# Ledger of designs, part 72: designed miniproteins, single chains, continued (5)

Each design is a single chain, and the fold is of that chain. pLDDT is the mean over its residues in the fold that is shown.

## One batch from the design tools (miniprotein)

Design m18491
Fold by ESMFold2-Fast:
Structure m18491 (fold): chain A 92 residues (1-92)
Amino acid sequence: VPLLSPEEAARILAELARQVREAAEKGDYKTALNLVTAAYIVLTAADFPEEERERLLEKLKALSDAIENKDYETAVQKARELERLAEEIARR
């Protein structure tokens, strides 16, 4: 049984994505990485439709990779993409 509805999880993911973007803009990659880890936990706590889950995982993986490579420009871009996708899902 999922702990969160997809809408609740998507709302939390949008907020986490904003925080990741802010951390990346400041060069605080440790905080950004911790927030991405929290986002993975939130994603697994909800029963998203498979297509939405796959799209969210793809964005999270790209964001995680950019942070690990200290590519802050790409990390900011990927965080914005994740935020927009999560907000779209939360509004359904």
Scores: mean pLDDT 86

Design m18492
Fold by ESMFold2-Fast:
Parts: sequence; structure tokens; C-alpha cells
Structure m18492 (fold): chain A 63 residues (1-63)
Amino acid sequence: SKKLEEVKKMADEIYENLDGPEEVVEEKLREMEEYAKDLPEAAPIVVGARLLALGRRVDKEIE
């Protein structure tokens, strides 16, 4: 679906910016979650992006 393709694009933007400022990544994650809230098929993409961002934060040890 067009909405699922948009969620994939949003996830790609997050992946490209994982090493950027935490507040920017978190804002993009929230925008994606809000956009996908009524799209159950996007849940794996949304959850995956959030977990990847959290893992990157842990890897940086201070963030």
C-alpha cells in the first residue's frame, strides 16, 4: 500500500540518521509511529526502527 511505502521511507530516513542527534532521531520515530498507528502491517518496521535506534544509543554508552 502507499501508506506502507511511506513508512518504509520514514524508516530509511531514521536508519540514515542513526548517528545524528538523539532528539532528531526520536522526533522522526514519533512521526513514523503516529503515521503508522492505524496500519498494523507496518508494526514490524516501526518496532524494528525503534529497537535499532535504542541499540545505537546503548552502543554510544552516554546517549
Scores: mean pLDDT 79

Design m18493
Fold by ESMFold2-Fast:
Structure m18493 (fold): chain A 95 residues (1-95)
Amino acid sequence: DFGEELLKIVEEEKDKEEAKKKIEALVEEREKELKELLEQGKMSKSEYLGRSTVIHFYASLALKVIENEDDEALKYLFKSILTGDSEAFVKAIKL
């Protein structure tokens, strides 16, 4: 799951520049997989655009978390979005 891999990078990679590189590499890998499915006729153009948009949205959010390391509300929101964890969501809105 793309979200689980993003969350792992954000939580485990302590170096900001290395975290950014890992996120960029993950996005490139997933975009390549999507393009291959599109080219093989296994995915419609609209499905490709939708999945690509979601990947870029989550990656942008992950980069914001890394850039704003002191923003605990943003960290809890990110975790809640990627895991569906209602406890993390409650912590984000009460911070």
Scores: mean pLDDT 79

Design m18494
Fold by ESMFold2-Fast:
Structure m18494 (fold): chain A 69 residues (1-69)
Amino acid sequence: MKFIEEQAEKAAEELLKNKAYSSAEIGQALQPQMQAVIEKYKDLPRDKQNAYAAYVAGKAVKMYEEKVK
């Protein structure tokens, strides 16, 4: 859990730093952290890997949106 939260925070910081405005730009900026989560949990079922990556992406976007609104 802590690793996932750390990746979400790092992704949110990258979004803020790069001023990602479009969904495509946000998706590209999130990719490194999503890949890190998949690699970290590669021994888990694919469904769980995808759920963790999706959680990180969603959390990062939410944190970013709250900062720019």
Scores: mean pLDDT 75

Design m18495
Fold by ESMFold2-Fast:
Structure m18495 (fold): chain A 80 residues (1-80)
Amino acid sequence: SKVDTFKALVGELQRHAQEHGRITLAEAEAFLRGLQAAGIISPAEARRLIATLRRLSQEERELFLNRVLIELGEALRAEA
């Protein structure tokens, strides 16, 4: 399901953050492309989010990604 795929992708992102103490731009972009491939976000949404990530500092990227995770998690729960 989309919920299970979302949880798996979030788990990978969280593991990377725990192992390396941070989420790199490349890992954040890979995560968003994974969401697009799974049909969780549209191609237009993925492009917008990636463009935003490329403009942010490391600390701002982590806060932004946390917000995206919360919003998408709630949206997927509402659809289930």
Scores: mean pLDDT 82

Design m18496
Fold by ESMFold2-Fast:
Structure m18496 (fold): chain A 88 residues (1-88)
Amino acid sequence: MKEEAERLIREGQELVARGRDALYVNPPTSLAELDDALAQLREGVRKMEEGLKLIENPSEELVRELERLKAEVDALEAQVQAGLAEHA
């Protein structure tokens, strides 16, 4: 259980880092690239949420980081949806 939680959180953090790298270090030039990078962020957040649910007393710092990431993903999803609607 603890090993599963630690693995999920680590995998989630790695996916978030990769998604952010794709978004901010080498910004996407198309909506498809943006959606692909955002999918990595979504999966990372989901894995971190699953890992945190397995921990009885998660750190407040980790919980706050997850909440900030969820807000970031929600904002980016809104941008992708708006862009896709223009191309549809």
Scores: mean pLDDT 76

Design m18497
Fold by ESMFold2-Fast:
Formats: sequence, structure tokens, C-alpha cells
Structure m18497 (fold): chain A 107 residues (1-107)
Amino acid sequence: MEEIDLDKVSLREAVDKLVEQINKAIEAGDLERALSLLGRMIGLAARWIDENPDLPKEEIDYIIEKLKQAVEKVREYARKHNPALQERVDELERLADAVIEYAKEKK
């Protein structure tokens, strides 16, 4: 269950909570939930970067690193335990890559 109030938490805290929830879903073998949470994390990162033009490079780099880590963890687990979800993982990886490129180009 995720009830992240962005008005009351930092972006780092929100990202860390989503990573923790993704890890718990993977540990429980719930890859559908892990994929859903990863999609939410990607959407949150995109929205936060877009809506906060003064966001420091350090925060952007932190988000990029956490996105890369989350995608790779979900990809590796799906590859070993549920290859049928690989297409969905590939779609989320492409979406994450788009957000990462957008973040790098933001001035």
C-alpha cells in the first residue's frame, strides 16, 4: 500500500519508499505489483522533474540512479522467475530511459 504525500515528504523519501515497496513485492514473488510500483516510480520521477525546474542536479542524479537500480532489479528477477513478463519489463525500461534522457537535457 502506498500513500505518499508529496506535500509532506521530500522527493528522496518518496523515491526511497517506492524502492522499498518494489523490493518487498519482489521478495513476496508479486511481480505484477513490482511492475505497477515501478511504473508509478517512473511517473513520479517524470512529473517531479517536469514540475520543479529548480531541482538541483544532485537530486536529478539521485532519481536517475534509483530508477536504473529499480529497473535492473525487476528485470533480473523477471528474467529468472517469470520470463512471460519480460515484454512489460522492456516497456518500462524504455519509459525509464526516456525520463532519464529528459532529465539529462533539462537546464
Scores: mean pLDDT 78

Design m18498
Fold by ESMFold2-Fast:
Structure m18498 (fold): chain A 84 residues (1-84)
Amino acid sequence: SSMNSFLQSVSNLSLRIAELVRRGDTDSAAVFASMVLSIVRTHHPEFTDIQALLDQLADAARRGDAKRVEELAQQIVQKTQELI
């Protein structure tokens, strides 16, 4: 379904953001996290839990907090799977 495809994309992008931070590309990671958050807010304003996690992910990425980014990306993956 289009919803399942959307949620899988959010999951995959969150994992890529974690990989960028692990590689030291924190600026790109923060930009991508903010873009994903904007897309979720626009298309699915009801996914407030995912939006809160993406907002925290963007902040952690901007700070270069690789451990926190990894934890948040995994939480986003779990939340998206609960909705599929």
Scores: mean pLDDT 88

Design m18499
Fold by ESMFold2-Fast:
Structure m18499 (fold): chain A 60 residues (1-60)
Amino acid sequence: TYTLSAAQQASEAAAAPVLRFAHRLLEKGMSHEDVARVARAWRTQGPEAAEKLAEELLKK
């Protein structure tokens, strides 16, 4: 579905940093399940909380 509204563009722009971060974690060998968990933390708690969670998951 192609709905190029300002709201849709803002939503996609907000998702871009999370997708880039997720790609980096996958390259480090993190599982898709753990990457999804980190992405959820980014959306609910912000980037600092997501980085902290990613560090914990990469140690395990």
Scores: mean pLDDT 71

Design m18500
Fold by ESMFold2-Fast:
Structure m18500 (fold): chain A 63 residues (1-63)
Amino acid sequence: SKYREDIKKKAEELKKDPGYQDFSDYELELLAIRYLAADGKVTPEEAQKLYEEIKKERERKLK
């Protein structure tokens, strides 16, 4: 998707922060979407859609 690289880049930046060292890649991706929405890079509607897509993908892989 259009925002995949922005989410991945932000998650990688957050992973380097000592405060987030215990966060999973999944948790960092969700947090990255939240930061992108706060920065106005994604709309609230787009952020909700991205949360649903990532959550659904994770749930699909766990089945």
Scores: mean pLDDT 77

Design m18501
Fold by ESMFold2-Fast:
Structure m18501 (fold): chain A 65 residues (1-65)
Amino acid sequence: LSAEKARRALEHAIEAGNGVGAALAGGEAYRSGDKETGERGLRAAIEAGLSEGAARNAFEAGVKM
């Protein structure tokens, strides 16, 4: 995914309260070179109620996509 698609996916996940989706989108952005959006996705996942471990697990999955 391009960084732009990952940013759109992150905005949708935040609006839906989807912490797993936010972390996944953050990982995809990080893989595309957008580290700031990656960090934002991790933060949004934690704010949505995920533990740091769960958020990082989902983020790592996004990096591999």
Scores: mean pLDDT 81

Design m18502
Fold by ESMFold2-Fast:
Structure m18502 (fold): chain A 100 residues (1-100)
Amino acid sequence: VKEEMLKILEEAEKKAMEILKEAGVPEHVVKLVEAVVEAYKKAVENDGKLPLEFAEELTERNSEAAEIVENTELPPAAKEAFKILEEALKKIRELLAKAK
């Protein structure tokens, strides 16, 4: 299941980065999204499995980050990238629920 979780995060990162590059967002916005994804991947790699509670907290924190991004007048592409990450975390939670 660790490999499946990493695959979900990698696919989400790829889609988010493609959206950000196509929209021509500033480098600091790209780095912010990359840092969030790296934090998620690091948690999965270190623990071998992302705990459900931790995944839920990451989803909530990501939603809070998206609200901050919206209030900071960041491009719509940044909001879309955070939505992709939130959906990836939702899939990870579903995968963990099925992996008994």
Scores: mean pLDDT 66

Design m18503
Fold by ESMFold2-Fast:
Structure m18503 (fold): chain A 65 residues (1-65)
Amino acid sequence: SEYQRKLAELAQITTLELLGATLVEEKGDEYTFKISSDSPEVLAQAQAEAKRLEAVSGKKVTILK
């Protein structure tokens, strides 16, 4: 259902926020996050979680440093 999809999107956004990625822009087809971490491990995890958000939302997800 659309409700379950929206909950999955919100859970994935929360995961990105816990990694220190802040949602800075939402367009109808795109999410843009900014991350301040200098950790290569955290940056790699954020990119992987961004791909998961793309899969559940059907939108493009971009992480800026």
Scores: mean pLDDT 85

Design m18504
Fold by ESMFold2-Fast:
Structure m18504 (fold): chain A 82 residues (1-82)
Amino acid sequence: MQHVVTLTADEPVVLAPGTRVKLTFHDLNLTVDGVVGSSRSDGTVVLGVESDKLKPGTYKATLTLPDGSSYTGTAEVRPAGA
């Protein structure tokens, strides 16, 4: 299932569109692969995620970059509209 994830980071972060990241949802004990669609200087990052295990909701999440850098925030998960 395709999902749109909006991460509100605890600190300012701006990521380039197309960046591949890992998202860890602590409440679900689940790590998924995501792709950055957009990011804003206020710490808002919008990501596309494909996973059958990810459920819509609001979760505490950590975003991990390919270089090992990580950012913690609150993730709102919504189904991708067809």
Scores: mean pLDDT 81

Design m18505
Fold by ESMFold2-Fast:
Structure m18505 (fold): chain A 96 residues (1-96)
Amino acid sequence: SELERLVRAALAGDKEAEQRVIDLLNESPEAARRVLELLFRSPVGPQLENVIALFHHLPDEEVAELIAKYVPGISRELAEAIVRAMREHHLLGVPP
């Protein structure tokens, strides 16, 4: 799919694809869910899941910094968009 191609390109360092993925994470709950699903099924998915599982109790800014540091191909800007989308949909394991 085109979305899978965009996610793959973003993880490979394509800045235009990264910005489009960030835009989709901010567009709607449905778009954010599809992007997150593809990210967690990507080769970096297990490492992304591990960082979130270990650090979800920390402030959003710190979780985003840790994702950018430890998950290959994810910039701080993309990590911030991921954390924001996951928090808005209660996917970080922290109840409202």
Scores: mean pLDDT 82

Design m18506
Fold by ESMFold2-Fast:
Structure m18506 (fold): chain A 70 residues (1-70)
Amino acid sequence: MAAEELERRIDAEAREIARRTAEQTVAQLLQDASNGNITLDVPREDLYAQAFAQAYADARARLRAEAAAA
């Protein structure tokens, strides 16, 4: 597999994983805020962007490690 093709596949899969993970993370944070457990001082969009960036980095690292182990 060409490196560019592999990178595109990893990127696409990582983005799908990151979107699902970020939505779940934001939902949990909003639930915690509603229960008074935390205070949210940033917009939902910023929370999502931060959660997505972290999940995307984690998913890419995992998928690259899996590809290297093949």
Scores: mean pLDDT 80

Design m18507
Fold by ESMFold2-Fast:
Structure m18507 (fold): chain A 99 residues (1-99)
Amino acid sequence: MTVEEMAEEIVKQLKELKENIEDYLNKHKSELSDEDIELLEKLKKMDLKEQALLIFKGLIELSKNTPEDENKELMKEALLLAAKKISEEVAKEIEELLK
């Protein structure tokens, strides 16, 4: 899989996130805690840029505790390219976090 293919998939998943959250809430609302429902409703209300920043920052933070390998480097490149596809503003934030 190329970095470009990974970036396209990331952007696609982010654009579908609102619909996926809504479907999940409709199917599983009775099984979720009030805190989980509140978090999902908050995520659903975020715009694409806010969702991207939150998710990408979380992934970068998680990556700090994993060993450096080929897959980690490809993921960092894919995240940056995905950020550029979303907006220049998101790309700048992610680039700074990867330094």
Scores: mean pLDDT 76

Design m18508
Fold by ESMFold2-Fast:
Structure m18508 (fold): chain A 69 residues (1-69)
Amino acid sequence: VALDEELLAREIQRLGGVSEEKARAAARIIVERAPDGKVTREITEEAARVAGVSPETVERAVVRALLRS
């Protein structure tokens, strides 16, 4: 199942309490590098830096987005 960028952005925004723009930027990095949802720690850390959230928040958002896809 392909990872949904919009769902991922919403989950990052919801869990991280960040702006939509930052959440969308982080979600784009993840979807472009791991469209199948098999997100490596390196990708998670990069997305976390872009959104200004913890890597754990990004991991939780990815799991939730996959469950809703």
Scores: mean pLDDT 81

Design m18509
Fold by ESMFold2-Fast:
Structure m18509 (fold): chain A 72 residues (1-72)
Amino acid sequence: MEEAMRAIEEAGRLAGDEEAARKAIEYLRRGDYEGALRALDEIAFPGSAPPEVKRQGFEALRRAKELIRKEM
């Protein structure tokens, strides 16, 4: 759970979408894992972001989703 929250924060920071990351964390704190997964799907990386940043962000998103699914 704590690792999932950290991965979500990293993804949101890399995407520049900290609001979507906060929503996902709020869902996790309420035990709404399905809501958290939906909120993560709303995090979009801008086309102008460097490829390296996008790769790191997608990896953080993948890790967050995997950690959330382990709690379900």
Scores: mean pLDDT 79

Design m18510
Fold by ESMFold2-Fast:
Structure m18510 (fold): chain A 64 residues (1-64)
Amino acid sequence: GLDKVFEHFDVDGDGYVTREEIKEMMAEFGASDEQADAFHDHLDVNGDGKITKEELKKVVEESS
């Protein structure tokens, strides 16, 4: 479910997903740092370098 998706990205448990967390997570799945940066940029619509659970949820729900 969506909660499991967020758990996989929020590895430090602070309620936010950072660029570094995205980079590390995607590297485990064989993605490059550039691909991870592009993914994070698509989710970071407010440009603060952090993605909230609500922002991630909206993107996933709109993709359905």
Scores: mean pLDDT 63

Design m18511
Fold by ESMFold2-Fast:
Structure m18511 (fold): chain A 72 residues (1-72)
Amino acid sequence: TLGDILDADGDGVFDEKGYEALREAVKAGKLNAAQREGLLGVADVDGDGKLDDADLEVFYEKNLGKPVAEVV
């Protein structure tokens, strides 16, 4: 699930490892349609329907240290 990508080290908390895993999954096209739509709903801060590095940086800064369940 998208939460499993964000919880890359298995501690239930969104951290730098989860962020790196998310960026890699987005760049590699590993997200399915449901995961991509869920991420767009929480990370597409400019509303352009695209996930760029700026959207992901804002998402990281806003959600760092939060439980993954509160992020998605």
Scores: mean pLDDT 73

Design m18512
Fold by ESMFold2-Fast:
Structure m18512 (fold): chain A 62 residues (1-62)
Amino acid sequence: MREEAYRLAREVAKTAIDLGFSEEEALKMAETAARLHGLPDDEARRIAQEAVEEVLKEKKAA
């Protein structure tokens, strides 16, 4: 459950950033995706932050 929510949040964050959305917008989209996957608000927000951070780090490293 948590692992699948994280993967979904990461895909959403990556897609949003690739489409030119801001970091803030990508974070909101990833958080919404995690919440829809059944996570509580606090856990969804934490996972969304981790996902956005990893996507941005990967883009800087590439």
Scores: mean pLDDT 78

Design m18513
Fold by ESMFold2-Fast:
Structure m18513 (fold): chain A 73 residues (1-73)
Amino acid sequence: SFEEKLAELEKLLEEMKKTTDLEKAKEIAKRIQKILQEMADNQPEELAANKDKIDALQQEASDILAKLLEEKE
């Protein structure tokens, strides 16, 4: 269901926050992107209705990746 996918996204974001490993963070980000694509394919109206929450989750994931990339330069 949409709610199950949303819960998995939130769980993945929390795991991403706990990691300092760039490669692990990239792996989690790829899993998040895959779930978002499945949501877009199967529940596009529900995804649109939750746009603000989804955008916030994606932004936070992107910020974590950007910070880890800066730390590895």
Scores: mean pLDDT 81

Design m18514
Fold by ESMFold2-Fast:
Structure m18514 (fold): chain A 68 residues (1-68)
Amino acid sequence: MEELEKAIEKAQELLKKGASRDEIYRFADELGLRDLVDALHKAGYSVEEILETIIRILKQKIEEEKNK
């Protein structure tokens, strides 16, 4: 839970400041989402769309963890 909340904050900061692709890839590696980010970049999604997708996934994981 703590890691997921911290990750959401970091994703929001990256979205606000305009992150580079390298920063997104590093962040994705930390979250185990590298394959997802690679697929989205290859499909032509913007950095902003990728970060929004990551935030949505992290929020969903938090909801799933609370159902224990």
Scores: mean pLDDT 78

Design m18515
Fold by ESMFold2-Fast:
Structure m18515 (fold): chain A 69 residues (1-69)
Amino acid sequence: MAREKFAELLEKNKEKLSDFLYNLLKTSILQGATLEQLRQAIKVAESAGASKEDVEIARKLLEEAEKLA
């Protein structure tokens, strides 16, 4: 449920995210990542040079998905 909500939020907000972070998270969801693994993917993206703004948007979407579960 929460993972499906995150996928929906990601699609609705794809224009607000960089192509890099959007594609990373979309691929992770398609590979069956849990919400915890998606949180880890965002952290890895931050370490790989994703902007702080990009990371904050992704974290907000993940928090909203968790609230909707």
Scores: mean pLDDT 80

Design m18516
Fold by ESMFold2-Fast:
Structure m18516 (fold): chain A 83 residues (1-83)
Amino acid sequence: MDEIEEAAQTVYEIEKKEHEGKLQPGDIARMTGAVLRLMSAAFIDGRQEAVARALTEQLEKAKKEGIPTPILETLLRQVKEAL
């Protein structure tokens, strides 16, 4: 699993924890780090397609599980607008 896939999965896992009321100390810091990694990969490294694919995979998983993921949806929209 590459760093982009790992970062997208981290965002999903933390949004799932928030939905389930299981948010732990440090989860917000982990979320922030994952978001910054994804945005850097998309907008600095020019890896928009790889980031969009990883975010889409996590968003499809979230929809199947019925987990609300507003951060994943916002990130995917921003990356697609840059393409």
Scores: mean pLDDT 84

Design m18517
Fold by ESMFold2-Fast:
Structure m18517 (fold): chain A 67 residues (1-67)
Amino acid sequence: GTISDYSSNARRYTDNAIRNISNRVVTQQYIDQMNQYIDQVSQINPNAGQSMRQGISQRIQDQIRQQ
């Protein structure tokens, strides 16, 4: 896959994780899958992987804070 493919998959799993957090259902499997895709992006472009991880963490924190 390309960086675009990895980023798209990471966003999809992140959105699912955020929805589950909002519904008080968080699965470690979604978090692990998201981290795996971020790691794959980081191996190709470390700056892109770091940016993705930061954005995901911020979105998760914002969802938790709104509860």
Scores: mean pLDDT 66

Design m18518
Fold by ESMFold2-Fast:
Structure m18518 (fold): chain A 84 residues (1-84)
Amino acid sequence: MAEVAREAALRGGGHIGGKAAASGWATYSNADSETFYRASRLGLERGPEGAAEGVYLAAKEGHSTDEQAAEGAIRGANAARNAL
């Protein structure tokens, strides 16, 4: 999830990268590609803490439940930590 969004951000937000991020997250939160690019950018800039915040905000913007947003934040933080 957060790793897919991070990969989309690293590819400069290309159409294919955005769709991959949205597809991976949609099974969890129904968030679109734009919210994913924003979350991925925050994670890349601020590490695990930024990844958690970015994923949570993107999930809430995509009308995810609080549970989905919180789980997304945890996974985002873990993905960023593992990428370090």
Scores: mean pLDDT 53

Design m18519
Fold by ESMFold2-Fast:
Structure m18519 (fold): chain A 111 residues (1-111)
Amino acid sequence: DPAEEARLAADREALLTLLFRLLAQMPAQPSQEEIVALLEELLAWARENGASEELIRALELTLEAVRTLSSEQAVQALGQLVRVILDQEPLESSDPRINELYERLREIMNA
């Protein structure tokens, strides 16, 4: 559906703009707590600005997963989220939980 594809593309552009702005405020080696805070801010923004249900669900899934990950794994998960939003093929992780996360995220974003 061209209208649905256009809406998802607009949501992706808006999310990336906000994500790059928030990333500019982060340290070079962010902690899990800092990544969780970034995702909570993205999710709050998405809810307040009427982002698509698919995007909100994808952010909620990513946030829940990141809360259980180490800082290094959380950085990898954030990187995979950015790649999925850019409609790029995600890099395969050595952690199967991260692989399951972006497979699921890709399904939600393409629904």
Scores: mean pLDDT 75

Design m18520
Fold by ESMFold2-Fast:
Structure m18520 (fold): chain A 72 residues (1-72)
Amino acid sequence: AALDAEGARLISEALKKINEALKKTNTPFIGSLENLRKILKEAGYSDEEIEEVFEKIRRGGRLQVEADRAAA
């Protein structure tokens, strides 16, 4: 389950930053990915840091899909 473990790790790291941003902005929900970008920016993250979070979500999701296909 190497792909699954790596995917979960990337998503976990992204969620940690998202949860920190939600707490910092006192926002209880995201609503949309565009709202997530706005929340991260309001929390003081740079555009580069925001793209890093989205890249971790994208890569983590892709790795989990690949792990699911490999398990089938």
Scores: mean pLDDT 71

Design m18521
Fold by ESMFold2-Fast:
Structure m18521 (fold): chain A 120 residues (1-120)
Amino acid sequence: SLEEFVDEILKLIEEAVDAYLAGDFDRTLEIVNKIIELLKKHFGDDPEAQEAIKKINELVEKMKASTDPEERRRILLEIIDIVFELIQKYADKHLTPEQREKIKKKIKEAYNKILDKVSS
């Protein structure tokens, strides 16, 4: 279901942030690649999703090429922003007002939790 998909993506995003904060960059990349594969499975036929996934892949390559932890942090947050925007745009086009509100709330709660973690 879409709700199960969103919950899985949000959990993976939190796990990627936790891996990054632990200094485990290889684990961070592993989790980000898993997020990309889930996006392809759920949105692979949507042109807007294809463009978002392409941009995420370009950011992953840039993150791999960087040795600066602060640049890697900025890139990871940019990837997360793209993922949240993609889910939100999908919800706005395809879901009922009640379902949209539920997803918006989940994304906002996840975003706040991530910001709290990276500010600690």
Scores: mean pLDDT 85

Design m18522
Fold by ESMFold2-Fast:
Structure m18522 (fold): chain A 71 residues (1-71)
Amino acid sequence: SMEEILALIDELLAKSTDPRLIAALEELRRAVEARDAERAQRLGVLAHILASPEQQPLLVRLGRLLHETFA
């Protein structure tokens, strides 16, 4: 659901210290709210690349939810 995606992005933002990852997640949140599937998918990939190993399980779940919502 969109609510679950936004909640997961907010959890990642709260735990992130890398300014590049924070910027990507904030843009992803805006893309999801705007229902911009192409931008959300691109930003999701960027967030996954920038994520620390500790955050990767949450990014994997986020990617799955984005695919299910915008597929």
Scores: mean pLDDT 84

Design m18523
Fold by ESMFold2-Fast:
Structure m18523 (fold): chain A 90 residues (1-90)
Amino acid sequence: SLKNYISNIENQLSKIEEETGVYINNEKVGDYENGLISIYKNPFDPNEVLIFYNKSFFTIVKATDTGDVLKYLGYEDAENIQEQVLQALE
């Protein structure tokens, strides 16, 4: 199920943080949409970001695909948020 898939990914992220000593919270790009969306750099791939929706891990995508994910979720500020993400990765 989708819930089991998300829980498995969240558990994998927690294990990576524990095993490597790299904490995702240190890689935060920003909070958007009144804190409903949070975006973090992927410490293992500088071209990718982690997207959290309502405090839960949602997906890993290329930074250039951030706008498409946010448009899928119905957010009009998607292109401006993607630009901020791309600037934060420079």
Scores: mean pLDDT 73

Design m18524
Fold by ESMFold2-Fast:
Structure m18524 (fold): chain A 65 residues (1-65)
Amino acid sequence: PPDVKAVLVERLEDGSFKATVVFTDGSVEEGEIVAKEERGTKVVLSVRVPGHPDVVVEVEIDMSV
């Protein structure tokens, strides 16, 4: 498994999303959003880890407050 520490997701002004993968060595790479699923008040993004095309991390975003 990849040494992934965190996946950060930013909502852009146009309503799109940007994913950033943080590795345990402190390196930071842009993740590829390969799927988006709406689940009630939440959006689940499937982010592919750069350099690991077989590894996808799901990130859940709460669209409500």
Scores: mean pLDDT 76

Design m18525
Fold by ESMFold2-Fast:
Structure m18525 (fold): chain A 82 residues (1-82)
Amino acid sequence: MRTVVRVVTETAEEGERVRAALAEEGLLAAVAVTSELSPEEAERRVTEEAERIARETGAEVRDSPASMAELERARAAEEAAR
């Protein structure tokens, strides 16, 4: 089963780094950036994109990490558990 993670970042560069880190774990990502969108609009767009990916792939939608640092900590914990 695939998982799609909703990711909201301040910049497109951070969004691509988070997407790459999630892809390393075998996860899909729906990304929205707040540098050009309000936080509310970014949340809406990322939710719509994640639902679209889930519908197309059968993946489960999960909430995003609050930051890239939080994602990196989660990734390190996952790798330590393998």
Scores: mean pLDDT 68

Design m18526
Fold by ESMFold2-Fast:
Structure m18526 (fold): chain A 98 residues (1-98)
Amino acid sequence: AMKQEEIDRRIKLAEETIESLKPAFEAGDPRALYTLALAYVELGNAYREKGDLEKSIEAYRKAIEAFKKILDIYPDSEKVKEMLERVEKELAELEAQL
């Protein structure tokens, strides 16, 4: 397990990344979707390590939504499909623990 200060720093950095990407995403930049999805995955991971399972679940759901939107644009992206499957598995394991 990471130190609490490192987990809190990771949460803050992920949240700052998400906020900084909103203008580029709203301007229609599909690359912002991928970075946004990764930021939500990191946010979910950090909240899971902290024990905030409900916040972890919310972050993973937002990551899944972003990955699905990427697959609507790039349906043959194996990397995105693998990331989506991994996050969906993590989400299912967390929901089973609630």
Scores: mean pLDDT 83

